# Designed miniproteins, single chains, continued (5): the designs that were tried, part 11

Each design is a single chain, and the fold is of that chain. pLDDT is the mean over its residues in the fold that is shown.

## One batch from the design tools (miniprotein)

Design m16351
Fold by ESMFold2-Fast:
Structure m16351 (fold): chain A 68 residues (1-68)
Amino acid sequence: MPSFAELVQRTLDVLAQVLVQGRRQGNQEVVAEGKKLHVEFQEAVDANDIDKVKEILTQAEKLLQQVQ
C-alpha cells in the first residue's frame, strides 16, 4: 500500500498536470477547480488527513481525464 508521503506526491503530481493541461487547453473551469483542490490538498496535508488526500486525488484524477 502507498505510504502517506507517496500518496501526497502522487496527488501533487496529478494536480500539477490538471493545472498545466487546463491552461494549455484554455479550460478555465478545470483550472479554477484545480486551484480549489490545491488549497484543499494543502489543508489536508497540514492536518495529516490521509482520507481527505485520497478524496482529493480521486477528484483530481477525474479533472485530469477531462483534459487528456
Scores: mean pLDDT 84

Design m16352
Fold by ESMFold2-Fast:
Structure m16352 (fold): chain A 105 residues (1-105)
Amino acid sequence: SVKKKMEEIIDEMEDKILETYEKVKPSLSDEAREEVEKLLSQALMILKNAMNNNEMSDKEVERVIELMEKAYEIAKPYLSEEQRKLMEETLKEWEKKAKEIKELN
């Protein structure tokens, strides 16, 4: 089912946001954490709404990617080399999942 595949992709995207953030959060200043968390909250809300509707538009996927890229730019100066590699790999996987969602539309 296309809907089931969409749900699985959205679930994986949400889990990766939360898991990756837990690994980078300790390196951030209080100010950077607040700004990053605002962007992540927006991305998670888009994912939650898409999950409830079992549909995600191309614009919604692009907005989630944009929010994650902005969060990375804010976090990047605070991150170790290993944390930066983790974030970059996560963003690449997100771009791949975004293409899969667009193919389902």
Scores: mean pLDDT 84

Design m16353
Fold by ESMFold2-Fast:
Structure m16353 (fold): chain A 69 residues (1-69)
Amino acid sequence: SPETEEQLKKVREEQAKKNKELLDDVKAKEKKNGTLTLEEAKEYTVRAIDIAGDAVDKEIAIRKAEKAA
C-alpha cells in the first residue's frame, strides 16, 4: 500500500544515513593510517551488520502491521 511504501522508504533513508556515517568514519581513519587495523575492521563490520539487522527488523514490523490491517 502507499502507506507501507512510505514507511519502508523512511527505513531505507535511515539505513542509508547510518551507512554514510559509518563510511565517513572509516574514510577518516584510513586517511590517517592508510589502512584500518584488524581490530578497527572488525568493529566497523559489526556496526555494519547491526545497521542492516535494525533495518530488517523494522521492515518486518511494518509488513506485519500491513498484513494485520
Scores: mean pLDDT 83

Design m16354
Fold by ESMFold2-Fast:
Structure m16354 (fold): chain A 89 residues (1-89)
Amino acid sequence: MERLRVLISANSSYISAEEAEALREQLEASGAAAGLETEVVVRLAPDEEALRAAHREAVAAAEGEVLAEFEERDEEGRLVAVASLIRVT
């Protein structure tokens, strides 16, 4: 069975746990609409540097194929979240 994992790293200094959960729900809804079995994992990091480091580590640890990646930015252009779509074998 083909399984997709979405890894999301969000900046806890700018995004709350509630906002992170909303992002998780949005991506699960998108996966379901596409007819895909999708697991969404959201993690929080205290700043942009820690977010980028944690996201790179999480993607490397997933040992899957990265199919797509996107960034969410606020009105100031600040990185709020990164999401990677990974095909799990």
Scores: mean pLDDT 76

Design m16355
Fold by ESMFold2-Fast:
Structure m16355 (fold): chain A 64 residues (1-64)
Amino acid sequence: MKIIEEEREIETTNPMEALAELAAEGYKITKVEDLGNGVLRVTAEKEEGDTLHRLTVTIRRVAA
């Protein structure tokens, strides 16, 4: 199995909605870290054949 690591940054007024969108894309959320100040670090994984896509997402909460 190959592991491909990717990083993504998301700015959102609703971090929980951003997590739901990742799940809808087929990613399994494996870890959520609260870094404070409205910043979450999320690890998500998606398997495609012999490849595991590991995504590290920094989610920043912004004002509406």
Scores: mean pLDDT 81

Design m16356
Fold by ESMFold2-Fast:
Structure m16356 (fold): chain A 80 residues (1-80)
Amino acid sequence: MSGEEVLKEAERILREAGLPEEVLKETVERVRKLVEQGKYVEALRYAGQTIYEAALQGLVDPRAALAAVERLAAIAKEVE
């Protein structure tokens, strides 16, 4: 999987989970920087942590957040 594919998949997963647009934009920018550094696992873990924290704050449905975290973790395992 390329860095561009990792970034696009992370953005899609977070958007589908219902992450608010402002938080999504900031998260995608940080994920992009980590991907550009070759830190794919760190980028995906950061995305997962962000969606998890959003669910704790009531910004995202907990079930949608769990599904997103599991999908991001699966991609992280493929790029390790």
Scores: mean pLDDT 86

Design m16357
Fold by ESMFold2-Fast:
Structure m16357 (fold): chain A 77 residues (1-77)
Amino acid sequence: SEVRARAKQELVRAAKRLAEEGVDFTAMPGPDALKKIREEAHKIIDERKKKGELTDDEASAIKKEVDGLVDAALKTL
């Protein structure tokens, strides 16, 4: 799925950006880490939409898939 691949890419970007800001994921509970990555992914998606890199429909679809992936991960923890 293209949307799923893009959502995974945004989650990777979010984790990388948070790590560059000094966030240590090994020092926090897994659910808290996942929620923080989700919120950062939403910020990155909004920033990319504002820059014209994503349409409103693309941004909305990717955010929904990000939420679904994080919710699935939280349910299995």
Scores: mean pLDDT 86

Design m16358
Fold by ESMFold2-Fast:
Structure m16358 (fold): chain A 68 residues (1-68)
Amino acid sequence: MESVLTPEQIKAGVQGYAIQLGREKGLSEETIKEIEERGVRAAEELGYDLDKSLEETERLVEEAARKQ
């Protein structure tokens, strides 16, 4: 495969990124968990494209932050 990362590594990266950005934006732990789950689903739907998966995760964090 063209990617050097496994699907499990991409999922872990998405979850870690959601936690990092969510806490930085002051989101609740419940909201961060929702973003983690949505980010992992997006990664699967995007065929484990790291850049697109991280971009979608970042979009979800920004959306949640704007609702505060």
Scores: mean pLDDT 80

Design m16359
Fold by ESMFold2-Fast:
Structure m16359 (fold): chain A 81 residues (1-81)
Amino acid sequence: SREEEALEALREMLRNNEAPAASLPPDDADEESFSAEEAALQFLAYAQSKGVTQEQLLKLLELAEEGKFEEGRKLVEEIKA
């Protein structure tokens, strides 16, 4: 699936200990993403902008791959507190 392909690429970068944060777009966006792939990428970018750890980022990637974006958002919101 296209969404899985995007998540797989991000997962591989994390496995190589190469954080995609350096290549992620800015975090000034309060609108919905157009596609599931872009939604997952924006969600991960948002999480990284909040200063999540690599372990938390991998957990969020797993949730995004499973389509559990709401659970992932809860984790990010808890971290910002």
Scores: mean pLDDT 61

Design m16360
Fold by ESMFold2-Fast:
Structure m16360 (fold): chain A 55 residues (1-55)
Amino acid sequence: SEEAKRKAEIDRGNAELMREAADRLVATHGPAAQPAADNLRKGAELVEKSAEELE
């Protein structure tokens, strides 16, 4: 559906923003931020998988 396609596009955009946020956390705070960055990357992966299932 058009709604599912729109949601998939939004979810992919959000996944990319989450990866950028993870990169910024590590760049700003160094190794201490790696667990939080890894959690953001894991969340992005799940959001992207959800988007794939909508297609």
Scores: mean pLDDT 84

Design m16361
Fold by ESMFold2-Fast:
Structure m16361 (fold): chain A 61 residues (1-61)
Amino acid sequence: MKSLDEIREEALKRARELLAQGKTPEEVAMEVARWIMERPDVTLEEKGRILAEVARELRAR
């Protein structure tokens, strides 16, 4: 079982890896959103917070 912190770090790692592969910020956001939405161990509020963090990471590019 992964903690919320591990799930958050995994989401950020996935976003960075996808950007490194040459995907657009929009494609990265879509793929990370699909991944997090399929997580039954994360609440809707926590999913929103993680996606907001990913969006901040994407805007820093």
Scores: mean pLDDT 77

Design m16362
Fold by ESMFold2-Fast:
Structure m16362 (fold): chain A 88 residues (1-88)
Amino acid sequence: SAAEAKRQAEIAALQQEGKQIQQDNGKAGLEASKKTPEELEAVSYYGSARLYEQAARLYEARGDMEGAKKHRELAKEAREKGEELAKK
């Protein structure tokens, strides 16, 4: 159906976004590795938060609202840990 084709296109686009997030996280990690261990750890948590947010959108596109909610909670936790490290 047209609806199914649209859903598959959205899933494919989200998977490509996930690849880009992994590349961006890798670059950010390399830059942070030139700084303090705390900065590297904070960047790592922010990177995990972006991946969890992307995964939540993928679960939503698939109709898995519980999986989406769980991954949004993981993204929030990772972001909060990164922010706590960044305050030091």
Scores: mean pLDDT 84

Design m16363
Fold by ESMFold2-Fast:
Structure m16363 (fold): chain A 62 residues (1-62)
Amino acid sequence: NPVIQAIQDRLRAAGLSGRLFVSLDNFYGEKTRAFVKGFQRFHNLAVTGVGDAATLAALNQA
C-alpha cells in the first residue's frame, strides 16, 4: 500500500483530513477512497478515487 500510505501522509501534511483521522493504519476501502478523493479535490484533479496517473503525478509534485 505505498501509494495509499503516501496519499494519506500527504493529506495529513496538508491538513486536509486531520479532523477526520487520528490513526495512521486506517485500512478501509471506503476511507482510502475518501482520502484519494480528498487529495484529488485539494489538487484540483479529476475525482476518481483511484491512484491514476494524474493523481500520482500530483503526489510526486507535492
Scores: mean pLDDT 60

Design m16364
Fold by ESMFold2-Fast:
Structure m16364 (fold): chain A 67 residues (1-67)
Amino acid sequence: AAAAEAGALAAGEAAARGDSAAARKHVQTMIDAGGDGNDGADAGAAGASGNREVMRREAKHTGESGA
């Protein structure tokens, strides 16, 4: 989806600027938007509410390596 691609680009740009916090925020927004347009919009929204911790862990895993 175009929203997911835009989110990835924004996250990459923020990371290039050395703004890891902004990059992670963009990734989290992309995950939320992706859930809406991915498998099931309703299920994705419910998942976001119940799986916030899992989604945060996923986003951090994507932005962090070799800690």
Scores: mean pLDDT 55

Design m16365
Fold by ESMFold2-Fast:
Structure m16365 (fold): chain A 78 residues (1-78)
Amino acid sequence: KKIEEIVKNSKNVDELEELAQKAGLSDEELLEAGILVADEEERALGELLLRYLAELEEIKAAGDRERLAALRERARAE
């Protein structure tokens, strides 16, 4: 899958975003790929990452773009 290849070649979230931008991924695909970039060093944050994923799905279902942007910023900051 295209997203999986980009995730494999990315060493961090910033690099992932650059590669995704070049590949023409949608914002939804970019967010999904960002969640998948969690490396083994960040495994201790696995529960927090799953929580962000659950909030993302709820926000997408509600169509709340402002909450989506805030969630993305929070996920990247941690």
Scores: mean pLDDT 58

Design m16366
Fold by ESMFold2-Fast:
Structure m16366 (fold): chain A 57 residues (1-57)
Amino acid sequence: MEALREALEAELARDPFPPRATLRELARRFGVPESTVRRLAAELLTERARAAYEEQA
Protein backbone atom coordinates (compact mmCIF):
# COMPACT_ATOMS: atom_id res chain seq x y z
CA MET A 1 0.00 0.00 0.00
CA GLU A 2 2.61 2.59 0.99
CA ALA A 3 4.84 1.76 -2.00
CA LEU A 4 1.88 2.27 -4.36
CA ARG A 5 1.01 5.55 -2.62
CA GLU A 6 4.58 6.83 -3.01
CA ALA A 7 4.67 5.85 -6.70
CA LEU A 8 1.36 7.64 -7.29
CA GLU A 9 2.57 10.73 -5.42
CA ALA A 10 5.66 10.86 -7.67
CA GLU A 11 3.57 10.54 -10.85
CA LEU A 12 1.05 13.18 -9.71
CA ALA A 13 3.90 15.53 -8.77
CA ARG A 14 5.09 15.36 -12.39
CA ASP A 15 1.66 15.56 -14.03
CA PRO A 16 -1.73 15.90 -12.25
CA PHE A 17 -3.40 14.05 -15.17
CA PRO A 18 -1.08 11.11 -15.87
CA PRO A 19 -1.85 8.96 -18.93
CA ARG A 20 -4.32 6.10 -18.50
CA ALA A 21 -1.49 3.72 -19.43
CA THR A 22 0.58 4.88 -16.44
CA LEU A 23 -2.23 4.14 -13.98
CA ARG A 24 -2.80 0.74 -15.61
CA GLU A 25 0.91 -0.07 -15.36
CA LEU A 26 0.94 0.78 -11.64
CA ALA A 27 -2.14 -1.40 -11.10
CA ARG A 28 -0.41 -4.31 -12.83
CA ARG A 29 2.90 -3.79 -11.04
CA PHE A 30 1.36 -3.73 -7.55
CA GLY A 31 -1.32 -6.34 -8.30
CA VAL A 32 -4.30 -4.11 -7.48
CA PRO A 33 -7.41 -3.16 -9.49
CA GLU A 34 -7.34 0.04 -11.57
CA SER A 35 -10.27 1.25 -9.43
CA THR A 36 -8.03 1.09 -6.35
CA VAL A 37 -5.29 3.11 -8.08
CA ARG A 38 -7.81 5.72 -9.27
CA ARG A 39 -9.39 6.01 -5.80
CA LEU A 40 -5.98 6.54 -4.21
CA ALA A 41 -5.05 9.13 -6.86
CA ALA A 42 -8.32 10.99 -6.17
CA GLU A 43 -7.57 11.01 -2.43
CA LEU A 44 -4.07 12.41 -3.02
CA LEU A 45 -5.42 15.12 -5.34
CA THR A 46 -8.06 16.05 -2.74
CA GLU A 47 -5.35 16.45 -0.09
CA ARG A 48 -3.37 18.69 -2.46
CA ALA A 49 -6.43 20.82 -3.25
CA ARG A 50 -7.10 21.30 0.47
CA ALA A 51 -3.50 22.38 1.09
CA ALA A 52 -3.63 24.81 -1.86
CA TYR A 53 -6.82 26.43 -0.56
CA GLU A 54 -5.30 26.85 2.90
CA GLU A 55 -2.14 28.37 1.41
CA GLN A 56 -4.13 30.84 -0.70
CA ALA A 57 -6.14 31.93 2.35
Scores: mean pLDDT 73

Design m16367
Fold by ESMFold2-Fast:
Structure m16367 (fold): chain A 92 residues (1-92)
Amino acid sequence: MTREELLARLEEIIDRLEELIERLRKLLEKNPDNEEIHELLFEAEEALGIYLIGLAIAKKTNADPEYLERLVRRGEEDVERFEAKLAELEAS
């Protein structure tokens, strides 16, 4: 993958995490005492912080392509895991 493709994928990860956090906040309004929703929201917000910092570093530096590829892969795996858990919570 090119650097430009990796940066675009990282921005897509951030967008998906922001949408997921918004959906979790709406679900939490309906179920304010649900500990699983609180935990997933906390994990998603932490992940968003990590990928925002990673994107900022990557844009300002000639970051190692292997590091950027690893960051994108981890982010895609995190988003898929969070989306799956959210779907289970929304089905309940």
Scores: mean pLDDT 85

Design m16368
Fold by ESMFold2-Fast:
Structure m16368 (fold): chain A 65 residues (1-65)
Amino acid sequence: GEIEDIAKEIIEILKKLGLTPPSLDEVLNYLKDKDFLKALIEDLEKYPSAKEIAELLKKGLEILE
């Protein structure tokens, strides 16, 4: 589904950044928690290097609304 595709894209970006990504299930659980997702977006927007991930999370939030 669309949320699963966003979760996979987040994982690929984290891999490209040299980070150990969470599992697909963990990312999907983060995307299902609207309050957590909003807080995470706010924190990530403080970091220019995290802009791409923040934009994907915003897209996920719009789909969940």
Scores: mean pLDDT 74

Design m16369
Fold by ESMFold2-Fast:
Structure m16369 (fold): chain A 100 residues (1-100)
Amino acid sequence: SFQEHLIKAAEALRNGDYVTALEHLLQALKVGTPEQRELLMKAISEVLGKPVTFEALETQLRLILSKDEKSREFMAHLYFHGIPGGAEALAQALLEVARQ
């Protein structure tokens, strides 16, 4: 379910498994309803401090996950290094969305 993928993404983020986190986040986007996607985009936008659309996030995640193993790991680490409050801030936001 949408909630299960968000929980697994948050757990992966807390364990430093960034590629696994992005895979579950992409699956959450795929299986979420329009209302769940909107709630998730709002939460991610608040964490990043800028508007994030479903299309932009899906495109970014697909791009990162399309790379070879080493490039994928590197790009995933760069992605989370660029997040205000780091991976933990995103993990907390994903868990809050999963509770709704």
Scores: mean pLDDT 83

Design m16370
Fold by ESMFold2-Fast:
Structure m16370 (fold): chain A 80 residues (1-80)
Amino acid sequence: MADELLEEAKRALEEGDVERAAELVRELGRVLGTPDLGEQTAEAVLEMAKAGASPEELVRVVEGAYRLARQIQASRAAAR
């Protein structure tokens, strides 16, 4: 599920559909239990795209946020 949302978000960015990618990033944040990070990442993607960032740069930002979300999730699981 989470990996599928990440794949769809990357595809949306490659197709230039930044608004859809932002929605998918927010949903990914909810699924991973990191809604604040998801919202911040979606806002960053929208602002970077508006500033002329390439699809490749936007994909890297989303992948970085996903890795951080997984680390937060693992840390929370360890803490109980």
Scores: mean pLDDT 82

Design m16371
Fold by ESMFold2-Fast:
Structure m16371 (fold): chain A 94 residues (1-94)
Amino acid sequence: GPPTAAQRDAAIDALFAEMDRDGDGVITRAELRAWLRDHLQPVYPLSDEQLDASVDLLMDFADTDGDGVITRAELRAWYDEVLGPPDNSPNYTA
């Protein structure tokens, strides 16, 4: 079924804990890049340029203040925006 607010918060907490290696309560560009490399490259081989482009895109959508870090609140807003509301199917071309 669709995720509850509590389930989405748990998913954000888990994702944030995976990315926030220093436990300082923010995700840096370097931490995001390392997490994407470790999670995407076992499935899809990406060049450094493709990985950097993915980081740039994600930072542009999540870092609403442009300060170069992602807060838990910004990650939650990005999660809802990018992955869609709980009741909508994703739109993609086959």
Scores: mean pLDDT 67

Design m16372
Fold by ESMFold2-Fast:
Structure m16372 (fold): chain A 64 residues (1-64)
Amino acid sequence: MVSREEMLAIAEAELPEYRKRLPEVEEALKSMELSESQKKYVEILKTSKSPEELVDKLLEELEK
């Protein structure tokens, strides 16, 4: 069971690096076969503007 605090700490540490490398990551992901859930997680990472927004969107998906 992952707490919101743990997810927020990870997002704060990693999100700036993902933002810098996002175009390269998106190009790599285009060659991969993704499930619907994986596509949704990629969209959340791509569209989230803050660590808090990222965590909130991920928690909403996990509540399903």
Scores: mean pLDDT 69

Design m16373
Fold by ESMFold2-Fast:
Structure m16373 (fold): chain A 79 residues (1-79)
Amino acid sequence: MLSREETIEILRERGFPVDDIPEDASNKELVKYAFRLELKKRGYSEEEIEELIEAHENPEKMSPEFVERLREEEREIEA
């Protein structure tokens, strides 16, 4: 598993905003936090951000069409 420092460096390399990441966040929370910051920068609402994270973590709780659409947006953000 990646260390906290390795995770932060990978996120920085990929252009994610790392300066605002909380120091006490776990590796899983670091990735989610960076993803949330990117979505906020793109103008998504808090509700939309939580839906995207929910679809990523629990795709089985979402409709197949909704999951597919959100995965497309996630791919664009991570690319």
Scores: mean pLDDT 65

Design m16374
Fold by ESMFold2-Fast:
Structure m16374 (fold): chain A 93 residues (1-93)
Amino acid sequence: MRGKLTPEQEEKIRKAMIDTLIKDKGLTKEQAEKYIRLLDEANEVLEELAQRGDVEGAKLISEAINNDDFEKLEKIIKLYREGKTVEEIKAEL
């Protein structure tokens, strides 16, 4: 969880990630920034799930991030914010 990093460390990591996405994946700056915002939202959801002890929900989000499946990650976050259970989210995927 990134909430323990200093703001300076977070900014350096954010910039490095944006630069990597632009160079390696051919994304525009806007697309790279959208992806970083999605990761920030995913980290917020992971923190909420951790506080509730929802290991399965946390695993679902982490697997989407590890697979670079940004469309799946966006869908998971959307369904979670709509109040869906982890089982309902899995059924929609």
Scores: mean pLDDT 75

Design m16375
Fold by ESMFold2-Fast:
Structure m16375 (fold): chain A 60 residues (1-60)
Amino acid sequence: MEHAERVLATLQAMNPTLRVLSREEEGDVITLLLEDAATGRRLRLTVDAATKRSTLEEAP
């Protein structure tokens, strides 16, 4: 999904230590599990390609 790739690229450009741990797709919804390599903190990025909405949440 082009929109999800743009959102991810923007986040990684601003936070170069962010790494993708996993990617899951369910229809038009893409969920990425990210980890900040500098801090070890995990984030969940959910992107709805149909509506072009994105949500970033902390993940354990």
Scores: mean pLDDT 76

Design m16376
Fold by ESMFold2-Fast:
Structure m16376 (fold): chain A 104 residues (1-104)
Amino acid sequence: MSVNDLKTQLNGKNSEEKFKTILKFLEEHGYKIEYLDSDFPIIINPKFKGELEDFDEPTSVEEAIENFKKYGYIELSHIINVSKSEEEILNALFEIAKIAEEES
C-alpha cells in the first residue's frame, strides 16, 4: 500500500481511526510498534540495530521527525507533548509513513 492509498483510507475517519490506520501502515512496512510503560508506542525502523537510548526530549514536531530520521526510532509521546493539535500529531505520523515508504 502506498502513502497515496493511505491518504485515501484516512478520508472520512475520526482522529482515533486515522491514528490506528497510520500505525497499521507502519507495521505493514516492517516497523515495530512497541508499547512499554505507556499508552503510546515507540515506533522503530526495521533497519535499526542498536539499543533504545534516552535522547533529549524534542522541543518541536520538526525536531522529533529529524531525530527519527537520524536515530531510526521515535517515541509517540514526544510527538504528542510538542504538538498543538490532533491534526499536527496526525500530520507528523503521516510524515513518518512517507519516510517508511521511501525506505522500503
Scores: mean pLDDT 75

Design m16377
Fold by ESMFold2-Fast:
Structure m16377 (fold): chain A 69 residues (1-69)
Amino acid sequence: MSPGESDALKGFLYLDEGNLEKAEEYVKKAEEKLGPDNPLVLLVKARVYEAKGNKEKAAELRKKAQEAS
């Protein structure tokens, strides 16, 4: 896996563990390496927004990820 893909997967892992702070840190690192329009970055950001209770933003990012795939 590329470093950016690895960082995105760590973001998902920390979200599954309930560690939102670490999840956001790795999402930022993934975005820096893969770009903000990368589908994997969009999906992990959507999961962060959902965890924060922002379901509207999460849905928007998932739609963008689907269109980018």
Scores: mean pLDDT 83

Design m16378
Fold by ESMFold2-Fast:
Structure m16378 (fold): chain A 89 residues (1-89)
Amino acid sequence: LPPLLAVRAVFASLEAAEAAARALRETLDGVPGLGGYRIDVRELPDGRAEVSVLARFADRAAAERAAAQLRETAEGVPGFVSVETRLLD
């Protein structure tokens, strides 16, 4: 099965999360071996917001490189709180 990468990032505000979603989309659009992705932004009850990414890759090495790049992209956004990445296969 082609590897599926899940990323969950939390930001201090909806505006920060929307900025992060744009930056993550730009990062993904430049990744070789990408088979497709989905990005969702959800406001949390406490005023924070969550960005969820699900991305399919041709191989595990591409998914692992993308995980590192997406983590760096999320951490660089003002209002960053946390990020976790999981490789599903």
Scores: mean pLDDT 85

Design m16379
Fold by ESMFold2-Fast:
Structure m16379 (fold): chain A 65 residues (1-65)
Amino acid sequence: MELSAEQRRVVRTALELAARNGNGRFTLRDAREMLRSYGLDLSDAEVRAAVREYLAEHPELELLE
């Protein structure tokens, strides 16, 4: 998945908020809904890829399937 620098910043902000709302734990659905609230309507595969990349930089966070 290829995102612009602006889109990557939006992804980080959205995922940070999703994780914060879940006390460090969130689902792909939570991530998708937060991304959509910022104008990014990504496919399941794209959301999963973005979350995986974000979690690689934030090992303290957990993805709940």
Scores: mean pLDDT 78

Design m16380
Fold by ESMFold2-Fast:
Structure m16380 (fold): chain A 69 residues (1-69)
Amino acid sequence: MTIPAGTRLLVGHGSGSVSAVQVLDAPDPVATTGLVDTSELWANSEVLRSRPGFSVVRLTRDIEMQQLE
């Protein structure tokens, strides 16, 4: 699915090529989770908050997410 620019994500910290994210601005954020390309995520986001193990970011461009169920 395409996540539009301006959307806030909760991002789990890892060293992999894909990052696990939760779409915080979705109607059901708990159900709206997926994987995004790590390099595209960090190139197209601004960090709003960072803590050990996770960051909250706002997208500056549309990105693609593989939704998980």
Scores: mean pLDDT 77

Design m16381
Fold by ESMFold2-Fast:
Structure m16381 (fold): chain A 73 residues (1-73)
Amino acid sequence: MEEEVKRLEEEAREALRRGDVEAALRKASELHRLGAYETAERIAREALAQTPADDEGLRIALQYLIQESRRNL
């Protein structure tokens, strides 16, 4: 689990470095599913900061993931 969480976090950070916010959202969702709520929230917040203002669907998905991750902390 911890090894998988670290891999997903590294993959999410690399996606964010490339500007691939959709990939970062997918990795953060996987982290949330594994119970890594703090890491999922942090990645989702970083992804939200990089999301274009006009990408309403992606912003809503990231905001929802942040909220759900916080509910489990």
Scores: mean pLDDT 83

Design m16382
Fold by ESMFold2-Fast:
Structure m16382 (fold): chain A 110 residues (1-110)
Amino acid sequence: MSELSQKLLKLVEEGRSLPDIIKEFLRGVGEYLGLSQEVIDEVLEIFDELFDGADLREVGERLGRLAAKHKLSDLFRDAVTVALGMYSLKVSREDTIEALLKMGEEIEKS
């Protein structure tokens, strides 16, 4: 298993909330891809607003602008899109975790 997958599984075993697991997934992907802590923190702040009930369209537009401004890689954009989609569609905790683990493995193979 990748280091990212091991960190996510530990959070699952500790009974952490789905928002916490999504945030740690995005942090781990951002760190793996060499993003600055400032950019990672800005993405996580936007996701906190989503978790607090912000409009999905506005969240998506803000994430898109941030990705364009910082020229974020397609791999990170895909990770954000998966996390955003799974949460907004209210996919089960188990299915969301499985999707994030698969995405993490694909990114670490690239």
Scores: mean pLDDT 84

Design m16383
Fold by ESMFold2-Fast:
Structure m16383 (fold): chain A 93 residues (1-93)
Amino acid sequence: SLEELKAEIRELGAEIQELLEQASEEQQEAIIKAVNEAMDIANAAGADPAVVRAAMEKVIAFIREILPPELAERLVALLTRLQELLLEGRALT
């Protein structure tokens, strides 16, 4: 259901925030900036799924460059799950 999907997205968002707090303040600001730039690109393209995926791949590559591998892969897994849930939500509406 849409309510179950929203609950899972909320829980996932909290887990992403907890992991991000393990990074330095400078790394957190850089990642937030990269995510915001990716969202701006996706919104400008009318949230075309191909553009959203390409923008997310750039964010994932950036995270892998600036974070330690263990933290980077955990964050990437959560962001990948978030992308799947957001795409699923669009199919339900």
Scores: mean pLDDT 77

Design m16384
Fold by ESMFold2-Fast:
Structure m16384 (fold): chain A 105 residues (1-105)
Amino acid sequence: MREELEREVMELVEEMLREAGVDTRVESLEEAKEILLRAARSLGDEERIAAIEAGDPERILEVARELAELGRRIAEDPDAWAASLSEEEKARLRELTEKVRAERA
């Protein structure tokens, strides 16, 4: 049960990486969690960050599925995804872009 959930998380993260053009294997749950945390931080999703850090494999699997689905939607039509963003989401992306630019200055 727990080992099966951990395996599903690792397999799903490997699929996400493969879809992003990275052909690599995820060798541990800790590695999978690190990849998911980086993805959640890139999106500024504090709820998903907290869920991953809590360490519950069932909740980590749920977050992994949500992030994989989001990644697929972006890959299918990036323009449609950008157009689907709410004004709040667009404002958040603008803030993140400005923060990245400030860190490079």
Scores: mean pLDDT 68

Design m16385
Fold by ESMFold2-Fast:
Structure m16385 (fold): chain A 104 residues (1-104)
Amino acid sequence: GPPPEPEHVELTLSADSLEEAVELIRKFAEILATSPSVQDVVDALKALGAEEKVVGPRSVTLNGRRYRVVTVKLSDIVKEALVAAGYASAATVGDSFELFVEVP
């Protein structure tokens, strides 16, 4: 039969204080400055303490390639820290974004 469909994973990024959330964003920005792969970004979020949940099977095909979906959810305090650090506007910061990790 066909290979099993990749798992859709939800990562929730949160912090206990605004100061902790700002430090999280600073560390993440340093990682992004290294031009990481999408998998490196996922691994970095997990290393920074993002909570992982499998939400079911899902794959997407983009430009002839198959991808596993990773939904990154932002807590309210992380959204406040993004605005405070100048990475987002309070009017435009979203609750989540999706990452697409290429599968073989």
Scores: mean pLDDT 80

Design m16386
Fold by ESMFold2-Fast:
Structure m16386 (fold): chain A 65 residues (1-65)
Amino acid sequence: SELFEVGDRIAELTNAGKIEEARRLADETVESIEDEVEAGVAEVLMSVYRLVGEKYRKQGKKVDL
């Protein structure tokens, strides 16, 4: 889905050290969701993708999703 594609991009940006771009993309994605429950789920999902990107960055690996 579109949301997973955005998540992949957030992980890639975070892995590359582009933290501000990743945060902006996550914020814009969550802000675009009108339903408060879906927005909350999206925020959690974006946080998971960020953690994946951080994990791979710390290991010196490229994220591949």
Scores: mean pLDDT 82

